# Designed miniproteins, single chains, continued (3): the designs that were tried, part 49

Each design is a single chain, and the fold is of that chain. pLDDT is the mean over its residues in the fold that is shown.

## One batch from the design tools (miniprotein)

Design m9791
Fold by ESMFold2-Fast:
Structure m9791 (fold): chain A 70 residues (1-70)
Amino acid sequence: SPLDEIREKLIEAAKNKSLEEMVKTILEAFDKYPEDLVRLAINKAMLELTPEQQKKLAEAVSKAVTLKNS
């Protein structure tokens, strides 16, 4: 499922990657998939992350959305 692939990629990035690499992952997802699917995957990823990882994902989403809309 594309939803599960995006979710797993975001969890992996939150655990093992820099904030910058996570922003890139989110931007690539928005380029390849419908926005509502990406948003749903982000919400599902949040449920599987620690508070520190959730903060990192939230920061990355904020940066990615700003860049996408610029």
Scores: mean pLDDT 87

Design m9792
Fold by ESMFold2-Fast:
Structure m9792 (fold): chain A 65 residues (1-65)
Amino acid sequence: SAEELIKRARELLAQGDYEGAVKAMEEAIKVDPNNKEAYKLLAQAYARLGDTKKAIEAMKKYSEL
């Protein structure tokens, strides 16, 4: 479920595995494309990776939902 993938992404973020968190959030979005929380966490993961453009794109999706 999207909720289980979000939980996994939060655990990966806490461990500093930002790449793993991105993958988990992309999977959550495939399951539930309107999952606002998934886009917020995706933006946080990209920001920590230094990918400012992708972080902004994810936050834009978050604001659209």
Scores: mean pLDDT 84

Design m9793
Fold by ESMFold2-Fast:
Structure m9793 (fold): chain A 65 residues (1-65)
Amino acid sequence: MQLQAEMSAAVAAGDWEKAAAYLEVLVKQHPNFAPLWEALARLYEQAGDLEKAEEYRRKAEELLS
């Protein structure tokens, strides 16, 4: 049901903003630690920001190459 999915996304949005801010501080300190970029990509994908999610996913992939 789309309404239920949107409500779940709204609840997650409240949590992901805090998580994203925390992770952005961590990637500034440890830019070569791929799991932080993976976590950011996942959060932005959940938030519907597919462009940022793709950028962070590529960054993580390059670090694992």
Scores: mean pLDDT 71

Design m9794
Fold by ESMFold2-Fast:
Structure m9794 (fold): chain A 115 residues (1-115)
Amino acid sequence: KVAEVIRRALRGEEVEVSDFPEDAEGKYAKALLVALKYLREHDLDLPRNPPPEFQELLGRFYDIVLRLARGEATLEELKEGAQAAVDFLRYIAEVNGDPRAREVAAEVEKLLAEA
């Protein structure tokens, strides 16, 4: 299931789109992976103290990713994590002017809509 794919990604292994199921769980998990990959590849040049809302979104996102890796995440939690990813990616796009953050946010939104 999706938990093993996320565990492989967290170990730094390459994972393909085809490694995810095409159901809602797979689409939400793919959304989480896409957002996680963006965070790893891009340095966040944000204000020294980002707003509490941004910190809360990132914290909840990482909590859900770790729960998914443990096989403990519910479908509703995966959806919540993907929604949090849209919100923090939009914030990064707005604050940093990063077009890649905007593109990744759109991809996550599409996966949410298709799930």
Scores: mean pLDDT 76

Design m9795
Fold by ESMFold2-Fast:
Structure m9795 (fold): chain A 60 residues (1-60)
Amino acid sequence: MERAKAIGEELFAQGKYTIAAHAYRGVLKQDPEDEEAREKLAEALEKAGKLEEAEEVRKK
């Protein structure tokens, strides 16, 4: 189910970091072990200025 990741990447590229983070959270709901989605979520949170949330995501 890579379409949600593709949507998140497209939103991230457009600078829509908050909604990109929501897209990646959706991916992790379906695939909690998806390290790629976790890394992208953390990066989107960092760009949105949510550094503490990004660090918590990376620790999982």
Scores: mean pLDDT 78

Design m9796
Fold by ESMFold2-Fast:
Structure m9796 (fold): chain A 61 residues (1-61)
Amino acid sequence: MEKEFKSGDEAAEAILRGEAPEEFYTTGGDLYNKIRAAAEKAGKDIKIHVFPSPAALEAHR
């Protein structure tokens, strides 16, 4: 199971601490932007999977 994050800030902190998974799943928006910024700052190659809707994201989980 993937690690769930309740906010982009929580995901960003996990990336900076080196405790985040290598892949993230989102519908975009604030979470996507915060994960990308933290990955760039930490120098990590993190894959972000963007789904077209919340229903599609939940179906993947």
Scores: mean pLDDT 69

Design m9797
Fold by ESMFold2-Fast:
Structure m9797 (fold): chain A 84 residues (1-84)
Amino acid sequence: SLEESAARVVARALRARAAARGETVSDASLEATADAIAALSVAQMAGDTAAVAAQAEALRALRARTAGEPLVVAALDAALAQIE
């Protein structure tokens, strides 16, 4: 799907950045972040305000759980900035 393809691209980009900086990020955190960002992007493209709000809440919850992972936090903050 479009969402699955977008999630895979985001996950690869995050892994590449982690490797370049010598930082370790769990596969679970990377995949959850990529899935959440992809879902938000799809909701935005569809113009579904309710879906965008629900996905934004999911991103904020994920950000709270990943506060110790700077690359993940930066990616989530960038995605949230697009809707604020």
Scores: mean pLDDT 82

Design m9798
Fold by ESMFold2-Fast:
Structure m9798 (fold): chain A 98 residues (1-98)
Amino acid sequence: SMEEKLARIDALMDRLIARLEKVDPAAAAQARGERDLLLDSLRNYAASTDPREKARYLAVATVSASGLWFLVRNTLPEDEEAHREADEILKLVTELLL
């Protein structure tokens, strides 16, 4: 369900933010901001019936998810588990937007 996918994204984000906080507190702060934008955009996308609003939320969700993915790769280049968690977030976001 949508709620199960959103809860999974939120849980994965908690784990990634905890990993980032240990290495780079500034990157963790950026990830927290991207998390808020991503989750709000996904919820608003689902709730909106206006095509223009849906397109706007889709754009914000994709930018936030991509930003998080690059942040994880750049900050935790050797952390394979963090990379898998970021990949799972992108997959779940894609499933919610398609």
Scores: mean pLDDT 89

Design m9799
Fold by ESMFold2-Fast:
Structure m9799 (fold): chain A 60 residues (1-60)
Amino acid sequence: GSLSPVLRMARTLAEMYSKEYNLSEEKAKKVLEAALAYARQHPDASAEELAEVVRKVAEE
């Protein structure tokens, strides 16, 4: 199915970050879930806000 623009952006950023930093499958899943959850709660979220959520969760 098609995602809304903000959800598609969240997924793309999470996937790109996971590939670039070679995250484990478990951590990649947590990053993706966090980015999607943020996008659902903040449908007006910018790419910068979504990228920061991804980075923060990835660094935990």
Scores: mean pLDDT 82

Design m9801
Fold by ESMFold2-Fast:
Structure m9801 (fold): chain A 50 residues (1-50)
Amino acid sequence: SIFDEILKKIDEIIKNAKPDESPFDVLRKARKAANEIAKKYGLPEKYLFS
C-alpha cells in the first residue's frame, strides 16, 4: 500500500541519519519523501505531513 511504501522510506531516512543531523532536517526529508510518494499516487501534497 501507499502507506507501507511511505513508512519504508521514512525508516530508511531515519536509519541513514547522521549523528550531527538536526531532527528538523530529518523530519523535513521524511515529509518531502512522503509527499513525493503521495503525489505519485494522486493524493494532495498536504494529505500527509501538513
Scores: mean pLDDT 73

Design m9802
Fold by ESMFold2-Fast:
Structure m9802 (fold): chain A 122 residues (1-122)
Amino acid sequence: MAEEIEEELKSEDPEVRVRGVLRTRILEDQEKKAELLRKALKSKDPRVREAAVLGTRYLEDQEKKAELLRKALKDKDPRVREAAVLGTRYLEDEEKRKELLEKGLKDKDPRVRELAEKLLKE
């Protein structure tokens, strides 16, 4: 299964790559899941990086989830940063969630800032 997802991530078809990243959700091996999401977050394709951020929802390790979301908040594409702000909803640690949302409040894109402000009020 992990090998099949790794092959999908190498596809020339961006839809296959995105689908491969999202399929990491079904991996029972949490270490392999985190490894594949870390690799996807380094992709040249912002759609693949955004999918990697969405996949962090299914990481059980709160520290690894926060690590990947912090990295995504520094991404050059505002869509990836928006996905990272949304991903904070799945952090169980209130302090980590607040830390990352406060980073979103300082974002260069007004949509990312507005989303972070909305989630801080929830």
Scores: mean pLDDT 85

Design m9803
Fold by ESMFold2-Fast:
Structure m9803 (fold): chain A 76 residues (1-76)
Amino acid sequence: METKLSKEEQEELLKKGEEYYEKGLELFKEGKYEEAAEEFEKAAKYFKKSGVGLEKALEAEILAGLSYIKVGISKL
């Protein structure tokens, strides 16, 4: 098992995840789906690293997947 993160480290990782998640949502609203997908993937990565943001990580992964689907459709 990896060493358990401190509460401060967990909060820092959650804040980074939330920052990328908000950027992803704004880009998604603007129709910038490829950029949105990249930001949602970053959000999910930080939420997973926090060890306490697993539900948010799953949500971000789903939004990243949806964003990539939108990119694929727009290229057709």
Scores: mean pLDDT 80

Design m9804
Fold by ESMFold2-Fast:
Structure m9804 (fold): chain A 69 residues (1-69)
Amino acid sequence: MPSAEAAARARAAGARGAAAGDPGLSVDHTTTQLSALDGLDAPAAIREAARLLAEAGAHEGSQVARETL
């Protein structure tokens, strides 16, 4: 069990390193967007969900830019 926790922590650290301007993941907003896509066909929903996920990350990055000042 602790190994899984270490792996998850390493993945989170890597994600933060790669996306320095993406703290905390906009999961709440992303989940809401995914629910809206639930009515779409699976392949189409996945594509749109990926796009919305990227947009959610960009929104968080912009707020971090203001804080970094």
Scores: mean pLDDT 53

Design m9805
Fold by ESMFold2-Fast:
Structure m9805 (fold): chain A 62 residues (1-62)
Amino acid sequence: SAEEEAERLREGAEKLAETMGPEVAAQYARIEAEELNKAYPEYELTVEVEGTRVTVTVRPRA
């Protein structure tokens, strides 16, 4: 589901933030969020990276 994929994105981005820093994590998160938004057009996925904390929000577009 979109929520399960969002959680996987969050986990991956948090690991990248811890190991390679927030800039690398933010780049990864943007690319993955764009692909998920294409796969689940009925939802809007937004990602925020703050240090080693990553927040992924999934909302219906309408």
Scores: mean pLDDT 78

Design m9806
Fold by ESMFold2-Fast:
Structure m9806 (fold): chain A 108 residues (1-108)
Amino acid sequence: VEELLARARAGDVEAARRLVELAAEGRVSGEDGAVAARALAEAGDPEVAALAMEALASGALSLEDAEEVARRLAEAGSAAGAAALGALLDRRGDREGAAAWFARANAL
């Protein structure tokens, strides 16, 4: 885990993806998975939205960390990121924000 974290922080996208996959499986901490998921979102990896939602569902990623990942993807123009952000906002009771992002996801 420490080797993968060091590589992900250095910009190794493969190491970051592996950490997110391990976090979704519940095999690493949510904190480590969140760091890797943010790095993948910044790199524009289209699969990270699904991985972040799976990690949230398993308890490996916090709602706040999943929202940050989804927001980065949505701001980069990802329809999957926008849809994930909408779902997460709805989950915390922000119905207006959720509706806006769902509309944007359908328009992307």
Scores: mean pLDDT 72

Design m9807
Fold by ESMFold2-Fast:
Structure m9807 (fold): chain A 58 residues (1-58)
Amino acid sequence: SKSYKAPRLEEAKEAVRAGDLERAIELLTEDLVAAGMPERAARLMAEKEVREMAEEFA
């Protein structure tokens, strides 16, 4: 099957580890918008995912 992978996901994870949460949100938002998600919904999803990653890396 064709698996879609977010091309910026690894950069976003590195940004979270560096404490740059805004950059991580921007990177994930861009990937989600490219996948066809509306920008507002993409940003909310990215913020949720970044928050969850930050808690895991704490």
Scores: mean pLDDT 77

Design m9808
Fold by ESMFold2-Fast:
Structure m9808 (fold): chain A 65 residues (1-65)
Amino acid sequence: SEEEEIFNNVFEFLYSILKDKEKAEKIAEELLKKYLEEYKKNNGDKNKAGEELFLEVLKIYEEET
């Protein structure tokens, strides 16, 4: 499923940065939830939801590196 694909991609990226599986899993779950909320809010616009997800991931990257 698309949700599973998004979760796995975000989780793998976060795990590579954080080196903490439990933390990466928790954040990936929160980001997936946010993506789905943004998707619904923007009438199913995957590009807008994806841009928001990308910005959230970048923010974490900047804070952890």
Scores: mean pLDDT 82

Design m9809
Fold by ESMFold2-Fast:
Structure m9809 (fold): chain A 78 residues (1-78)
Amino acid sequence: AENLLKEAKKALENGDYERAVELFDKAIQVDPNNAEAYVLKALAYDRLGKTGEATYYLSKAYQIKGPEAVVLYAKLKK
């Protein structure tokens, strides 16, 4: 799980948003309550211009951690 999150974050930092989405999907399959993985997946979709998917995954993160998920997303989107 931790190795998947590290690899996903590196893909996101390198602009490989499609790979980041795939790796965050795998991280979520291992830990479906990981709000950070949903926030970062939403960010990757936003970078791809897929606003609908970004909103959907941010909503999933909100269901897990509430307003803290939205604050994290806003901080990382900068």
Scores: mean pLDDT 83

Design m9810
Fold by ESMFold2-Fast:
Structure m9810 (fold): chain A 70 residues (1-70)
Amino acid sequence: SMEEIEELKRRLLEAARRGDLEAVEETVRQLREMLDDEELKEVLDQAGVLAAIAGHDEVAAWLARQARAL
């Protein structure tokens, strides 16, 4: 559902801001089942920017690699 997708997107952005790589990986795994490649790339890029701004370079790099692999 749209509500479930929006909740997962919120969780991803919060996990990226915290630098919680395990939570980021789990949330991305769930979103991969619900979003197409274009939609997934948009949210991965958003989360990557938030992780980078917060100084979580490992999380930002992981998200960038996932987006490039699409």
Scores: mean pLDDT 89

Design m9811
Fold by ESMFold2-Fast:
Structure m9811 (fold): chain A 75 residues (1-75)
Amino acid sequence: SKAEELVEKAKEAEKQGNYREAADLYVESAREYLKQGDFAKAAEAFERAAEMYDKLGDHEVARALYEKAEELRAK
């Protein structure tokens, strides 16, 4: 699926240390999972994006993404 392809690309970017690109790809994959109604996988993708923002020092953005993931897991 498009969501799974985006996760694969995000993991590749993460392995290269390109955390901004990885974060963007994880957020995009989360949006695709939301379109599918897969809240658990969307939450996982937002959590991965948050980890990338933490590595970039953008802790405020990371916190917002973790909170979004927690809300999705409650569904």
Scores: mean pLDDT 89

Design m9812
Fold by ESMFold2-Fast:
Structure m9812 (fold): chain A 62 residues (1-62)
Amino acid sequence: MKIEVKKVGDSYLATGTFGDLVLKETFTGMSEEQARAAAEKKLKDAYLQALADKAAALAAAA
C-alpha cells in the first residue's frame, strides 16, 4: 500500500494505491498525518469489501 499526501490550499490531497485500487480524496480541517491515516483506512476498507463481495458471489454461484 502506497499513500502520498500533498497540501492543496487549506486541505490535503491524499492519493493511495493498493493493487488495482486507487483512492484520491481531499481532507479539510485535519493534519497531514490524520489525512494519511484516513486515506489508509478507506483504502483498507475498500479492499476488505472487495474480498467480501468476491466471496459472496462465489457462494451464490455454488
Scores: mean pLDDT 79

Design m9813
Fold by ESMFold2-Fast:
Structure m9813 (fold): chain A 78 residues (1-78)
Amino acid sequence: MEGFYKKLLENFQKELADWIYELLSKGPVTEKEFIDYLVSKGLSEEEAKSLIDYLVEKKLIKKEVGPDGEVLLSAAPP
């Protein structure tokens, strides 16, 4: 059940980090765009949301609230 998500992170941690930074290097994206991107990589919507929360907790990305209440995600500055 949760095993696939943990296994994906374990097997693809390095590649996943590179993909995320490559996406975010283009500028801020909405949470929906980020979820859709991760779903295209084989994650479920719930797994994508959990991964986003994990990345924010680890200070790898930052969350900002847009004018319409949309959550914007960007790479954390060095």
Scores: mean pLDDT 70

Design m9814
Fold by ESMFold2-Fast:
Structure m9814 (fold): chain A 62 residues (1-62)
Amino acid sequence: LVGAIVEVIEDFEAKEPEELSLKKGDLVEVLEVVDHEHLRVKSLKTGKEGLVPVRYLKLVSK
């Protein structure tokens, strides 16, 4: 999963400083699997990094 490009499937609004707000349809790179519920990702649109709950993301097809 690390290094994979994943698509945001629902808008996510950051509630903590370490979290990254994302919009549905955004593409992000997985940088780290933090736990079973959270990934650290980098937005391809903004270049910003942060934590996002895994339920908001899906793998992009090749």
Scores: mean pLDDT 79

Design m9815
Fold by ESMFold2-Fast:
Structure m9815 (fold): chain A 62 residues (1-62)
Amino acid sequence: SLMEEARKLLEEAKRAFEEGRYREAYDLANQALILALKAGDYKLAKEASELAARALRAIMER
C-alpha cells in the first residue's frame, strides 16, 4: 500500500540521515511525504516533512 511504502521510505530516510547522507535523506523524506499525503496519513507526512527540513538544513550548513 502507499502507506506501507511511505513508512519504508521514511525509515530509509532516517538511516541515510543518521549516516550523514543528507541529500539522500532529503530525497527519500520527500518521496515519503508525497506518498503519505496521497495515503491521507498526515502524521506520517508531518514526520517526513520535518526530516526533509532537517536534512536540507544539514546540507546548507556544509
Scores: mean pLDDT 88

Design m9816
Fold by ESMFold2-Fast:
Order: C-alpha cells, then structure tokens, then sequence
Structure m9816 (fold): chain A 90 residues (1-90)
C-alpha cells in the first residue's frame, strides 16, 4: 500500500510526452503483438533509453505503466519489483 502511494505520486508528476516514455510505449505496443516478444527484450529496450544510475523517478513510473499495460500481470510485477521499484521507492 505504501509502495502504491509512492508510485502514484511519481506517476502523477510524470510528463507523458517525455521521449523515453513515448518511444518505449510505442515500441512495447508494436512488439507485444509478436510471438517472440518476451521480458528480456523489453528490459533491453528500457535500458537503451534510460541510464539506470540517472533514472528520473517520474520517467521510471511512466515506463512501469507500459510494462503493466503490455505484459502479463505476473511478469510485469516481477520486472517492476526487481528493476523499477528500487528506483521509485528509495
């Protein structure tokens, strides 16, 4: 519940027109329709747009919404908890 509150606070401040968010969402929307699409391709693409050491928390929240939108719930939650949430909930 506390994690959800922190996540939503950054998501509300996210610029939906940020290039990393827009381009990643477009890529996910297109690629999620392919049979060979998987979580590793999504993670690799995310790290192309985002320097993990310098990730703005608002951008991280925007990317997290794309994972939740285009990946199965269990897979999305695993990615969020392992790679994205540590940056949001610091």
Amino acid sequence: DEYKKVFNSYLKKADPNHPAIVEFDRWMRRESLREDFNEYKALDKMFQYIDVDKLPLTVAAGIAESFKRYLPGDTANRILNSYIMPYIYS
Scores: mean pLDDT 70

Design m9817
Fold by ESMFold2-Fast:
Structure m9817 (fold): chain A 80 residues (1-80)
Amino acid sequence: MEELRSLSGEELLKELKEEVEKAKEAIRNKDYETAQEYWEKAEKIRDVIKEDYPELAKEALELEIETAVALLEAAVKEVT
C-alpha cells in the first residue's frame, strides 16, 4: 500500500486500468481465482486515488463499477 502512494495520479490510474483489464480477461477465461486477485489490487489502487488524488476519484470509481458489472453479468449468465 505505501509503495502505491509513491506513484503519481496518472501512474495510479494506469495501474488501475491494467489491473481491471487483466481481471476482465481472467473472468472471460473462467479463471476466477486470478480475476479475484486482480480485482482486489484494483480496489486497493482506487482507495489510494480516493485519498491522495480526489480529482481522479470519479474516473477510478467508474472503472471499478465497470468491472463489478462485468462480474455480475458473468455470474447471472452462469445461473440463468
Scores: mean pLDDT 74

Design m9818
Fold by ESMFold2-Fast:
Structure m9818 (fold): chain A 62 residues (1-62)
Amino acid sequence: GYFAELREFRKEVTKKLLDLIKNSKTDEEYEKGLNQLRVEERKRLTEMDEKAKADYEALKAK
């Protein structure tokens, strides 16, 4: 369901953020990685919202 997918997505984002902090050697690497995570998160949340709406309507029709 949407909630489980959202929870797993948040865990993935947190893991990637921690990996960036651990593995970044320079401020530039960290900032670049952080900006990429923010762009990816926004895109994924938009896609998940659209999918959740479609899935909900499909389930409601049954």
Scores: mean pLDDT 77

Design m9819
Fold by ESMFold2-Fast:
Structure m9819 (fold): chain A 77 residues (1-77)
Amino acid sequence: MSPIDRALAVLDEGLRAGKPPKEIAEEIKRVVDSDPETPEEFRRLVDEAYEKIKDATEEEAMVILGELAQRLGELRA
């Protein structure tokens, strides 16, 4: 499974389980950081989202995660 597929799976499972958005973001970042084959653009997008989510409200973090999911899906295609 590619790093992008794993990150999207973590996001989908976390949202379905009702995990805090900040916890989901941390898990996604861990997935991309643990895989040296992660494309630089993908890693950059995750890092940017993670930094924004750190200081965001829960509602803002949900929007940021949604945008990240969309952009990661585009990289997969």
Scores: mean pLDDT 79

Design m9820
Fold by ESMFold2-Fast:
Structure m9820 (fold): chain A 70 residues (1-70)
Amino acid sequence: DDEKYRKLFEKFDKDGDGVLDAEELKEFLTALGLNPSDEEVQAIIDKYDKDGDGKLDFEEFKELVEKEGL
């Protein structure tokens, strides 16, 4: 359900710029009970960041949640 992912994305997109940076992604993963290192967060971004801007847009975030079982 895209609406559920969109609401979750918007909750952690503190700047409202339509992307999650490494800090916002780390906060999201920490809220799920994970304790990722900065290197682990960067590896996740590198895996799902299709446009190479170092951030995750909504579609990339949705793929992350679906593929990682979050």
Scores: mean pLDDT 79

Design m9821
Fold by ESMFold2-Fast:
Structure m9821 (fold): chain A 94 residues (1-94)
Amino acid sequence: DKKLKEELAELFLRAVEAAVAAVAAGADPGIVASMLRMSAAILKLIAKRKLENPEPVIEALDRGTDRVVAALEAGDLAAARAAAEATARELREL
């Protein structure tokens, strides 16, 4: 349980760092946001299948993904990273 939440937090951070790097390199923020939402959907599916109480983890991933996507679309890469780190902390503390 705790190990899976840690793994989900690390995977989310890596997905966001890849998204930030892509936008910084000139990728279309809308396309990158769509790819990040798809990655988050996979993480939510893992949580739903393997956790006894997946709802708080799914809700944290949804809020975190929405904040990161909004920041990426605004071109605020620092806010995107901050939102990812806040989401990872929330996941680890659940």
Scores: mean pLDDT 88

Design m9822
Fold by ESMFold2-Fast:
Structure m9822 (fold): chain A 55 residues (1-55)
Amino acid sequence: SEVERLEAELRRLFDETNERLAELIAAGDWEGADEVQREFWEQLERLERELAAAR
């Protein structure tokens, strides 16, 4: 279903963001970590809007 696909994409976003943040923090790249967090919130907002429309 559309909801199932969007929930899978949302899960992937969380997993990929956590992995990217862990790598950047381990490297001491705090500026890169801040940018990844900004990208995450923008993508999260879009996916939540699409999920709301699909429900």
Scores: mean pLDDT 85

Design m9823
Fold by ESMFold2-Fast:
Structure m9823 (fold): chain A 115 residues (1-115)
Amino acid sequence: SDREAVEEAFRAALAGDIEKAKEYFSKLSLETKRRVVAGLRRAVEQVKAELDEAIKNNDKSKIEGVKEQARVLANLARALSEAMKGVDPELSAEATRIAQEAEELINKAEEYLKK
């Protein structure tokens, strides 16, 4: 089912297995792929807000948690972008932008953790 494929893709992304996540995302209907991209867009915006709050509060534990969330989001977005590349280039491009933004959040979190 689409739900099981999404859950397996998330487990693979958590483990850093982008190729396995891509395999599961490739099994999704186009409508479900669109919903996942929209969900990842909302997630990256929430992670940005959480990072800004954690930095403002000098909460290193929360910064570490946000960095881990951004890592998983980057893996999911990269996998989804590759799964969409031959199917919907515009949606693939949006997933690539989400991955890049998540990677920027990882870098920002790392700079504050060095302090």
Scores: mean pLDDT 89

Design m9824
Fold by ESMFold2-Fast:
Structure m9824 (fold): chain A 77 residues (1-77)
Amino acid sequence: NADEEAKKYLEKADELIKKADSYRQQGNLDEAIEYYVKAAFYYNKALSLATDPELKAEIEKKLNEVLERLRQLGAEK
């Protein structure tokens, strides 16, 4: 099931976000950026596999949130 595979990548991306947030809170901005980029990659992979509209919307929202965070962190380096 493509949606089951999408959910696995979504879960992996969510774990990477938690790690990125931890680095950001520590002031380790370069490490935070690296983990946000990895999370964005897995959100994109999840989105490419997802067929359920609600799952797609959830992944797109999370992807947009991490992309916005990356823009902010790139500007504040």
Scores: mean pLDDT 85

Design m9825
Fold by ESMFold2-Fast:
Structure m9825 (fold): chain A 58 residues (1-58)
Amino acid sequence: MEEYVAVAPVPATGPDELALRVGDRVALLEEVDDEYWRVRNLKTGEEGLVPKSYLEPA
């Protein structure tokens, strides 16, 4: 499973979006489009869409 780390705070602005803190580790579940990935927060178990530009390989 490919893991990524949030390098900046990610706000949730919609019901399908996931808020992340700096240093949160996520698993990539689906590449939804060119800008958004569906991920799972490995600490909380929450899933949602995040902009991929806020994520770097773990």
Scores: mean pLDDT 81

Design m9826
Fold by ESMFold2-Fast:
Structure m9826 (fold): chain A 59 residues (1-59)
Amino acid sequence: VLEVLQLAAQIAKEIIKEKGIDLSKPEEVDAVEIARKVREELEKAGKLEEFEKHVFVLE
């Protein structure tokens, strides 16, 4: 559970670095696009279902 959340956070961090997103300018950050890419990477790693199950249970 925690490992999946850490993986999702790490993927988001890498996407931000790869795109050169300036976090000091939040208006330039497309959170929806970042979330979409994180989900795509989790799906490729076979962790998307585990991540969604955890988030769904916490709702």
Scores: mean pLDDT 66

Design m9827
Fold by ESMFold2-Fast:
Structure m9827 (fold): chain A 119 residues (1-119)
Amino acid sequence: SEATEKAKEAREKAREAKERARRAREEGDGELAREAAREAAEAAGEAANAAQNAGGGDDETAEEVSKAAREASEGGRYAGEGAGKSKDPLAASSAAGAGAAAAGAGAQAGISGGREGEG
């Protein structure tokens, strides 16, 4: 249950980062876009770690990590759009990092959901 708790915490962090990224996109704020992208990447990393620590067959943790990955991916996309509006290459780089972290979390969720039932 500790892994599920950590995954839920990561999901809420990813959702908050997405909301800030959406605001950065609306305002064309490159600094806010960089901050939101970094927070989204950190949340995705926390979610991936929760999935890895859960071991295989933890469908509840895998589901929450998948949701966190989706929120982080959307946050990265909005941060990238905000970076484009602000013409901030550092924000664009951070947004790409958030997208990569989200992809990693999603992959890890898949691994964790399938592993322990496969024997």
Scores: mean pLDDT 84

